# Designs tried in a protein design run: designed miniproteins, single chains, continued (5). Part 4

Each design is a single chain, and the fold is of that chain. pLDDT is the mean over its residues in the fold that is shown.

## One batch from the design tools (miniprotein)

Design m16112
Fold by ESMFold2-Fast:
Structure m16112 (fold): chain A 59 residues (1-59)
Amino acid sequence: SKEVIQRIALAEARKLGIDAEALLAAGLSVDEIAEVIHRRTGLSREKARTIAETLVRYA
């Protein structure tokens, strides 16, 4: 189940043009991943943070 949730989160990030696997492999924090998402997608910092927390939680 955890692996399925991780795959879904990674696929969702990819739809937004984010290589979440590369960010996780680089050891970026939730705050750093959220800033990357915010800058690349134009989503609010709060929404970007929620996505980043999901990616890190199920990594």
Scores: mean pLDDT 78

Design m16113
Fold by ESMFold2-Fast:
Structure m16113 (fold): chain A 81 residues (1-81)
Amino acid sequence: KLSQEEVLELIRKIKDFSIKSNAKFSDELLDGIVNLINKSEADIKEIKEFIEKEIKELEKEGGEGSKNAIEDLKYILKNLK
């Protein structure tokens, strides 16, 4: 299963992709990502705290693509166990 570090890297990659692509991830793909994280070795509490910090930073930056990244990260955060 994914380690803590691999989950953190996955979250960073999702954020970067959402910013760059100007496209929201599908709910089906996000559900798959949530399931993958929930089944990982990662501390879900620490992952939630990391996602919350990333969302706050994106809201502060207000850049192009930030809206899609914020929506995707909020979806993941809401659906983590």
Scores: mean pLDDT 83

Design m16114
Fold by ESMFold2-Fast:
Structure m16114 (fold): chain A 56 residues (1-56)
Amino acid sequence: LEEAKKARQEKKYEEAIELARPLAEQGDPEAQGLLMSSLIDAGKLDEAEKLQIQLN
């Protein structure tokens, strides 16, 4: 999780997505939030919208 946060802070959004995705799939709410933010920052709005629907 911390490595994914660091990747996002360094604007390495693709790495942040890769690191956060398996943790988010395990149900970690912190990782789910980080994945959502990283998808938005990367301009992957369609994927972010799909994730939001899945989490609701």
Scores: mean pLDDT 77

Design m16115
Fold by ESMFold2-Fast:
Structure m16115 (fold): chain A 85 residues (1-85)
Amino acid sequence: SLEELAKSLTPTEKRILLLLAERGPLTAREIAEELGLSQSTVSRHLRRLEERGLVEAEEVRPGVTLYSLTEKGIEVVKLLREEES
């Protein structure tokens, strides 16, 4: 279920999803800078989120990949915001 998926997320993955919901599509570098994390840490978590169908990657220019929430990712973010309310 989406509720079980939301509960299985690490604190860092929850922060990435909430950031993407607030700021729109971002590069791994921009996510790393905003959250105060290394790019390697962010890339590892983005890979897991993409494997779970919560985030998608699009190369918008040569060497520039934007990450955005999927429809499923948007629904998970709604659940995360209910937990913080």
Scores: mean pLDDT 85

Design m16117
Fold by ESMFold2-Fast:
Structure m16117 (fold): chain A 67 residues (1-67)
Amino acid sequence: MKPTDAEIYLALGLMYLGIGNWLEKQGRTEEAKAAYEKAIELFQKALELDPSNEDAKRYLEEAKKKL
């Protein structure tokens, strides 16, 4: 199946959320925050393209809790 633009933004957001979690575990708090901020923006773009995407909603709230 062809991924939609919304799916691409969701995947990129998940990548940055994962990077942020890994950086936070390394004690690299400022870099982790920057990664979480990028994840938030990407999940917001995914929701703009597909407002019904429950994964994007869930991960957006998770990323916001990290800030």
Scores: mean pLDDT 83

Design m16118
Fold by ESMFold2-Fast:
Structure m16118 (fold): chain A 71 residues (1-71)
Amino acid sequence: SMDRRKQLILALQLIALAEELEREGRAAEIGEGGRRGVARARTLLPEATEEERAEAEELVARTLRELEALR
């Protein structure tokens, strides 16, 4: 089972990624499973620390660069 802290970090990563994709007009790339995951993740958002948010933001930036490279 995943640790609580790891669950929070993953939740923030999913939320940040989804928000960035929507901002870029790429919401379709989230998919149905991704949308359900984001909805569940948002229930954990109030417990996130500033450090967890910063880490998620960095990882989202990396993920978006990797996705762009696959085009």
Scores: mean pLDDT 72

Design m16119
Fold by ESMFold2-Fast:
Structure m16119 (fold): chain A 64 residues (1-64)
Amino acid sequence: KEEIKKEAEEILKEADSLPNPTVAADVRNVVERALKALENGDYETAKRWVDIARRAVEAAKAAP
């Protein structure tokens, strides 16, 4: 709930550090979907999207 929103905000900040702007945009789009699900009270879907976005950020940081 509040934790999901904070995680999403942290991922958006991390996206600013990504070297590939296309990947950064994709991450932001996924986070926006998570926030929309959270607004609708669908916490399970919101958490799933946040998890996907976090993995994408981690993969982008690992890939030069």
Scores: mean pLDDT 77

Design m16120
Fold by ESMFold2-Fast:
Structure m16120 (fold): chain A 67 residues (1-67)
Amino acid sequence: MRKLLVLAAGRPEDAEAVKAQLQKAYPDAEITLRLFPSLEEALAAAEELKKRYPDVEVLVVPGLPGA
């Protein structure tokens, strides 16, 4: 089973809606969503996580479509 860690810029209020949409797109993946106040912080966190956990697939999303 794929573990997919998604990092995005956004508000904590949007976390459940974004996670639900991602789970529909990747039904066989275990999705962990982390929201950051800025895209720069999300990118920095993704770089560090990829270095520490090379077996974990990390995806950075710059924002929510339609927001």
Scores: mean pLDDT 73

Design m16121
Fold by ESMFold2-Fast:
Structure m16121 (fold): chain A 67 residues (1-67)
Amino acid sequence: DATEEQREKVLELIREVLEQALERGEITEEEAKEYLEAVEAGITPGAKEAGVTASREEMLEVQKKRK
């Protein structure tokens, strides 16, 4: 498993790849933004509870939008 520092470095690479893929039209803006937000939330070190809470807030927003 990757360390916290390695995870953050990988996250930065992922963000850059997502931006390039979005610019090339390989993915949608919605997909890129959703993935980026999830990855950014996942980088929070030692705060598994905080990560879950943040994800839950996002779920509530999506649920309200769906209805």
Scores: mean pLDDT 59

Design m16122
Fold by ESMFold2-Fast:
Structure m16122 (fold): chain A 58 residues (1-58)
Amino acid sequence: SSEVAREAYERLLEKGFSPEIAEKAVLQAVTLYEGKLSDEELIEKTEEIARELEEKAK
């Protein structure tokens, strides 16, 4: 899963999320959904969590 986590993290940075938000979102998504979602769905869920974290930080 480290490969999927890395891809998710990189995509979040490309979309303009901060490294701190991206790291937290990846950790939460992997912890809650790894093995329950496909790689693509996990990346999508990571983006959703990142948006929620960023919104709360504003």
Scores: mean pLDDT 82

Design m16123
Fold by ESMFold2-Fast:
Structure m16123 (fold): chain A 87 residues (1-87)
Amino acid sequence: SMEELKADAPGAVEAARGSLEKAIADPENETPYLTAAGIWGAVAAYSGDKEQLRALAEAFREAAKRVDPETAAILERMSEHYRRLAA
């Protein structure tokens, strides 16, 4: 099961990116997309793959540049969390 999760980690990171893009495109309904991005992020983090965790941290950091300041603060905290897990 752990090897299966490591194999699927790139897919989980891409799913998180997709959810972040939907949150950016629909800010009035961002909450379910941000929740989905967080869930996919947790799946990727469970794999323990440091390269995928770094990619995930970067995805959240880049998304933070494209949203309102309140949402950006949340995404920056999530990015920092994944960065620390990747260390």
Scores: mean pLDDT 80

Design m16124
Fold by ESMFold2-Fast:
Structure m16124 (fold): chain A 86 residues (1-86)
Amino acid sequence: METLERALELLERLAEAETVEEVNRLTKEILELIDKLETPEELEEVARAAAEAARRAREAGREDAAIAADLVAGMAGFQKRLLERK
């Protein structure tokens, strides 16, 4: 799905983001895409990719990007839990 593919693409860019402005821009766009995801499976894929992006950013010393990716992982996980609950 286009929304999922775009979110994953932006997470790859977020892992490599070197400026606070790029981190903030990418994070905002990714969070807007997460709001449009309709299945727990898509949200799980985003959460997993975001956790991996946070790990790679942290290993590279990109702390702002790592914090933002951790936030994305948490938000995707939260949205997934909401969709799984009745």
Scores: mean pLDDT 84

Design m16125
Fold by ESMFold2-Fast:
Structure m16125 (fold): chain A 106 residues (1-106)
Amino acid sequence: TVTLTQPASVSVKEGETVTITATASQDIGTAVSWYKQKPGEEPELLIENGSTRVEGVDKRFSASGSGTNYVLTISNVKKEDEATYYVQQTSTSPATFGPGTKLTVL
């Protein structure tokens, strides 16, 4: 089973850049997606195929990484970016999610 690891929480000041990291227990290539989840809302897909931004997603969101190390970057952070961010792998069936990183904007 592929295990995905993320830090539990990260804090950033409004207007600054933040990175959220993920590590896979084995090489999963670029079969990685990133999701944003706010309490009471459905998860929003931000990034697919490792680095491809989904249409309509703000250009402040970007992602990189391959193999075992992955990064979601949010530039010019806004208060509305407060959410839990989840990495998902689709390299191995069933698809699995990381534990999520809670972003707090100061």
Scores: mean pLDDT 87

Design m16126
Fold by ESMFold2-Fast:
Structure m16126 (fold): chain A 95 residues (1-95)
Amino acid sequence: DPAAERERRTEILRKRLAKYGVDASGLSLEELEERLLELRRQLIAEDIARLEKSLAERDTEALRDHIAMLREAAAKPTIEEMDKTVQRFLDELNS
């Protein structure tokens, strides 16, 4: 049922945004997806800045790979593609 799936997706995204302190009441599914994508890109940019500082102090392959993955994730056009990029990286990490 497309309507039931849309409603479920909307509720999930509202709950995700609420965990970041964002009141998403009254937003459409499309607006929720855009707002969460924007917020996650902002958080990724902050993570990249912190990791680049760490890289300057301790140059490791693991830090370079993590920064590269975050840059790839931030460039994705959708939350789903961003999540898949992050999950792929986590699956490639040992343990």
Scores: mean pLDDT 82

Design m16127
Fold by ESMFold2-Fast:
Structure m16127 (fold): chain A 78 residues (1-78)
Amino acid sequence: KPKPDISKREPVIGKLTDAAREALKQALALLRGRSDPAAVTDEEIREFLKKLAEMADDPEAVSRYLRELQQAQAALNA
């Protein structure tokens, strides 16, 4: 169902797969010291994706940000 307040960034973000959203929930939960991915809200995912969209013109910045999240997850699990 269409939303009247969809920004130009949201159509690009909305093309992400459900698997990508699930992976983001797990990564954000671990980053914030939460053991339950369900505790991560859609608002937190939207904020994260909006930040990625702002860096979309710089693929290296996006890559560094994603690697930083992965490193934080690995460090927390280790």
Scores: mean pLDDT 60

Design m16129
Fold by ESMFold2-Fast:
Structure m16129 (fold): chain A 72 residues (1-72)
Amino acid sequence: ASPEVRAAYDEVLALARQVNPKLHEALEAKRDWILAAPEESALQLLQAVRDHIEQGRWDDALALVEAVGRPF
């Protein structure tokens, strides 16, 4: 994965760890899928997850992460 995707992933993972343990676990479970995704797709996903976390919409963030794992 690009350094940009890895940095964005690590930032979102740290935020999730503080607010929702299930979301943190889901992000860790989907790590390899997210990091293997095309850079633009990974960054768009991580930004959307971050936006939901910042708005307190953890169920929406979790649903986005759980949808990861389909072939690109």
Scores: mean pLDDT 81

Design m16130
Fold by ESMFold2-Fast:
Structure m16130 (fold): chain A 67 residues (1-67)
Amino acid sequence: AEEYLKEGEKLYEKGKYLEALKHYLEAIRLDPKYAKAYENLGKLLEEHNMKEKAEEYFKKAKELDPK
């Protein structure tokens, strides 16, 4: 899961947003409790004016607070 998150971040920095999105979704699929992947997915969606979908993923990241 961490591998997908890290590769997604590299793709995002290269401007390959759809590939980054795909990698973040795979990270979540493999580890549904991966709060960091939800945060990165939310940020990506917010960058593309998908604010309501971004908010939903930010909420999930909050619910996965390990403490």
Scores: mean pLDDT 78

Design m16131
Fold by ESMFold2-Fast:
Structure m16131 (fold): chain A 96 residues (1-96)
Amino acid sequence: SEALELIEKGLELALEGKYEEALELLEEAEKLAEEAGDYKTAALARGLKKAVEYLKEGKYEKALYAFEIAKEVAEEMGYEKLVELLEKAIKKIKEK
């Protein structure tokens, strides 16, 4: 899934502090998922976009909550690599 690959790359960029680039990839992932009729992956991309926006604004508690919800959804979908990236994001936020 191209949408999933863009979500994974977007989260990797967010982990590097490249929030604007991450948001661009998450926006593209949402559009591609919607065009494919994959509304669950589109909703996941939207949620992660919101989480990255909270990180950019220094709203760590809201970002943490959004990433924890995204992790639950990613686990249910079997998106193992995305779950690993979300675990890294959650850990980094808890250290702030």
Scores: mean pLDDT 88

Design m16132
Fold by ESMFold2-Fast:
Structure m16132 (fold): chain A 74 residues (1-74)
Amino acid sequence: MVEELVKKAREALERGKLDEAEKLAVEALKQDPTNIEALTILNQVARAYLAQGKLEKAQKVFDISVEAARKIAE
């Protein structure tokens, strides 16, 4: 269920497992494209990658977040 994916994504993010948090949050958005919580987690993952100097990973996640936010706004 989407709720379980969001919960696991948040736990992964809190543990610093950014790749796992990204994967789980993306899966949550695939099941519910308007899920604000999953979008919030992706934004936090992108910022964490940026803080670590992982610019390419941060850009990829930001692009996913922007596309998801656009779908929510429509």
Scores: mean pLDDT 81

Design m16133
Fold by ESMFold2-Fast:
Structure m16133 (fold): chain A 60 residues (1-60)
Amino acid sequence: SKDSEAARKSLEQAKKALAAGDAAAGMTGAHEAYIYAKRSGDEELAKEAKEIYEEALKLA
């Protein structure tokens, strides 16, 4: 679905932001990915997005 595709794209952007040390962008991207993943019913993707959000929060 479009929501599942949006979730993957947002998650990849969040991971890149974390690799660059940008906690704020990482949190925003992971949060968006989580919302899209939940809308699409992709529970594995939602779990990964939550984990990336928690990693970003530790850097904040």
Scores: mean pLDDT 85

Design m16134
Fold by ESMFold2-Fast:
Structure m16134 (fold): chain A 87 residues (1-87)
Amino acid sequence: SAADRILELLAEHLKDLGFSDETIEKVVKIIREGYENKLPLSETLKRVRAVIEEEIEKTVKDPEKANALYFTASVAVFTALKEIYAA
């Protein structure tokens, strides 16, 4: 499906940003469950951001790098969610 292709591209992007396979799998699952259960985009985004923030807090000690990574990942997730929810 179109949603599957968008999620595959998001997973590749997050991997390029240095996120673990475990975190990427959690993100993909949250997004799938969110749109399948008709959760608002904002609620799905909030849940995904929590998972991303948890890995960054455990992995990245430099606050400037942590903030940059969080914003970049959040934009990628939001863009993917907008496309999936429009489909």
Scores: mean pLDDT 88

Design m16135
Fold by ESMFold2-Fast:
Structure m16135 (fold): chain A 85 residues (1-85)
Amino acid sequence: MEEVKKQIEELARKAQELIEAGRPVEEALALLEEAKKIAEEAGDEKTAVGLEAQKAALQAHAEGLPAEKMRELGKPYIEKLKALE
């Protein structure tokens, strides 16, 4: 799990750096998707759900969805994360 956790953290950090640098959201989404696949393969469902929620939020923000709509899109992921705690 050590190597898997480090890889996920590095990919998530790179995705955040791309977002902060104003790169196309597709680049950050690709890194988050890779991190999600690694988490799923490792059986870390909580991390995988969290990464999927981050992807959905980033996509919604890039599409200019209002905060209320983004909150609605996040509800299923929040409930799933609570169930996995």
Scores: mean pLDDT 75

Design m16136
Fold by ESMFold2-Fast:
Structure m16136 (fold): chain A 70 residues (1-70)
Amino acid sequence: VTPEEVERVLTGLVVREVISPEEAERIGKAILENMDNPEIQKLVEEALRAFREGRYEEARRLLLEAEKLA
């Protein structure tokens, strides 16, 4: 998982009105500051897969869970 992939997913969810720009900034900061945490990496990888499959609400849920662990 790269910072660019995280930013792309968050932007995609904002464009689709699944999350707010403020939520995207908060979530992105929390995840990027804690990329060394394997549980956060796992949740982010699952969120990237969900996003690619068009499961935007699941991607949101997984990213919020990752933020909670940060």
Scores: mean pLDDT 87

Design m16137
Fold by ESMFold2-Fast:
Structure m16137 (fold): chain A 63 residues (1-63)
Amino acid sequence: SDAERAAEAARRAAEEGDAAAAGSLGYQKNVMGGRPEYGRLAAQAAARGDAEAAAEYAVKGAE
């Protein structure tokens, strides 16, 4: 599913310390889906190296 793909990409971005990539995944879906806060939360989680939180927020943003 799109949510599973977003979660995997967010985990990868967090592992690489790429907060912008993790945030952009949530942001792109949230701007269209009505949950813009989850893009920012995914980026913040990725910035602190929390891959699981980044993935969870990306999934919530994609829903």
Scores: mean pLDDT 66

Design m16138
Fold by ESMFold2-Fast:
Structure m16138 (fold): chain A 87 residues (1-87)
Amino acid sequence: MAEALRLAEEADRLAEEAVRAWEAGDYRRAAELARRAAELAREAADLLLAAAPDDPEARALAEGLRRAAEAAERQARAAEEKARAAA
């Protein structure tokens, strides 16, 4: 559980850095950071479910992390499209 929460915190930090990169006009960096955030959020969800597979609270938190990963992936795709348009 502690490791899953640590990865979730790291994913959140990377998602915030992706927003700052987007604000700076660095859409390629924003895409890279958002994709990494999605990867860590999924890993956190998988570790949480592995540690507590029968816990409804762990399942709810893992579902939240998976939805955060989906949002980060959408942000990454939007940043990739902006990078192509800006080139």
Scores: mean pLDDT 84

Design m16139
Fold by ESMFold2-Fast:
Structure m16139 (fold): chain A 64 residues (1-64)
Amino acid sequence: AKEYYEKGLKAFEEGKFEEAVEYFKKAIELDPSFAQAWANLGVALELLGKEEEAKEYFEKAKEL
């Protein structure tokens, strides 16, 4: 989980938001309670213009 989350952050910092989404999804698959991964997946989706999808991930992050 942590390894994929860190790879997602690096991709995000490089402006590779689609790649960041993939890494954050992998982190969540390994640890569904990883609130930071849910939140950052939401941020990456928002930057890709997927605002409605991003909202769902932000709500899940708040529940964790």
Scores: mean pLDDT 82

Design m16141
Fold by ESMFold2-Fast:
Structure m16141 (fold): chain A 65 residues (1-65)
Amino acid sequence: MKLVAVVGAPTEEEAKKLGEEAKRKLGADEVIVLVGKTTAEARELAEKIRKETGELVGLAGLPGT
């Protein structure tokens, strides 16, 4: 089963750093980076991927507030 990490961050620099960290920490096969997206939007995308593919999906680096 493929592990996909979805990362949301307010800036592109933070998003890239969190994406690398998620891949390293979670062993994710694929990382999807959402710049300027909210926690809700990141979660919606993660759920959509899970429903369509049946793959494991992790969330990392969501916006703090």
Scores: mean pLDDT 66

Design m16142
Fold by ESMFold2-Fast:
Structure m16142 (fold): chain A 79 residues (1-79)
Amino acid sequence: DLRKEIEELRKRSEELLKRGEELGDEAAVQAARESLKYVDQAEKYLEEGDTKLAREYLEKARRFNRAAEAAIRARERAA
């Protein structure tokens, strides 16, 4: 269910944004914001009935979500 995947990824990216802000990790904050931007685009295309574009933007959002997670982990290891 694409809508549920979009909703779950939004929640994950919002959690990562908050965590990045708490850590002062600008790379994590930037990646989490990009993920949320692509989640918004995926939702918009899904509402318009364009499931192909919705999936493409969801995949972009997943990549930035993973980048935010990696940035947070790198910051935690460096401290």
Scores: mean pLDDT 86

Design m16144
Fold by ESMFold2-Fast:
Structure m16144 (fold): chain A 69 residues (1-69)
Amino acid sequence: EKEKEIRELIKKATIYFNQGKYDEAIEYLKKALEIDPDNPVIHRLLAEVYKKQGKLDEAKKWEEKAKAI
């Protein structure tokens, strides 16, 4: 059930990301992160969104978290 909630939140985040709504994409990814804080897929997606916003320092932080665990 929690895996289903995470998938739906990631799906919503991806839709907002494709629309250029990066703040909304981050909001949904952070909600997924509250359910599974160590999920490398969520960390990688956060890195991609921050990179697209030009927030390279934040993107690097999330890329490193995704590689760690």
Scores: mean pLDDT 83

Design m16145
Fold by ESMFold2-Fast:
Structure m16145 (fold): chain A 56 residues (1-56)
Amino acid sequence: SFGEEVAAEIGKLFREGDFEGAKELGLRVLGDPEAWRRAARESAAGATAAADAAAY
């Protein structure tokens, strides 16, 4: 959930062309490398699970 929420907001900013804002948001919300890496893994896992669900 948290990882997907952060990824969704960052992705939205990227699509809107606010690349600097997306980076600032990520650094502000995830103030440490471990939390950032964990959120990225959860986001990737969520995407994989969605693909698996679509296959069923």
Scores: mean pLDDT 62

Design m16146
Fold by ESMFold2-Fast:
Structure m16146 (fold): chain A 100 residues (1-100)
Amino acid sequence: NAEEVLKKGRKALREGNFDEAIKYYEEAIKLDPNNAEAWLGLGVAYLEKGEYDKAIEAFDKAIEVDPRLAPLAYYMKAVAYEKQGKTEEADKWREKALAL
C-alpha cells in the first residue's frame, strides 16, 4: 500500500539515497495522488538533489492536497529559493510560513 512505500521513501531519504527516495515517493503518489506526505517527501528529495524547481512544484502540490501542511511547505519553498540565490523570494515565503 501507499503507506508501506512511504516508509521506504523516508528510509531512503534519511540514508541520503535521494534517487531511491524519489522513486518510492513517485510510486506512493501513483497509488494515492492525494497523499500530501508523499508530495512533501518528493519535494524534500528533489531539494536535497539540487533540483529546486521540481522541489517547489512538489511542495505546491502538497499544499494543494493538504492545506494544513502550508507552514512547513512554505518554509521548504523558502529553503529552495534561498539555494537558488533568490533571497527576496525566500524571505517572502519564510515570513508567510511564520505568519501562519
Scores: mean pLDDT 88

Design m16147
Fold by ESMFold2-Fast:
Structure m16147 (fold): chain A 90 residues (1-90)
Amino acid sequence: GAAAARAAAEADAEAAARAGATGKGASGAAAAGVGIAGAAAGALITPGGAAAAGAAAGEAAERAAERARREGGELAGRAAELAAEGARRA
């Protein structure tokens, strides 16, 4: 359901943020961005309501984007923001 989609999106976003923090530099930042984008997309297609999944993915992606920007750098932050915006619009 929507709760499962939220949990999955948050877990994936946290994993992406952790990857960004440990892999300092461009590769770490790119990994964080990709992970967050994947989490958002996954949440949207998860059974349990696309609207609720999109909102949950957007929130998780925004939180992860802030963490990724702080720890993974500007590129990861921008990628995560784009993923969050896509999730909110879907």
Scores: mean pLDDT 56

Design m16148
Fold by ESMFold2-Fast:
Structure m16148 (fold): chain A 62 residues (1-62)
Amino acid sequence: WDSLVRAREALQAGDYEAAVRHAEEALKENPDNPVAWQLLARAYERLGDKEKAEEYRAKAES
């Protein structure tokens, strides 16, 4: 139900692709959501996509 909760659970489980999908769903519902941006940054960092991680980290801070 809460996409952010699912994203956090996926990150804790090491399922970084699921974490990205759930965090993106949270942003689709509430695009001004810095927590979702932080979760996306962390998930992409763990997936090795440093460029995406950097972009989402910047969005979360702004």
Scores: mean pLDDT 79

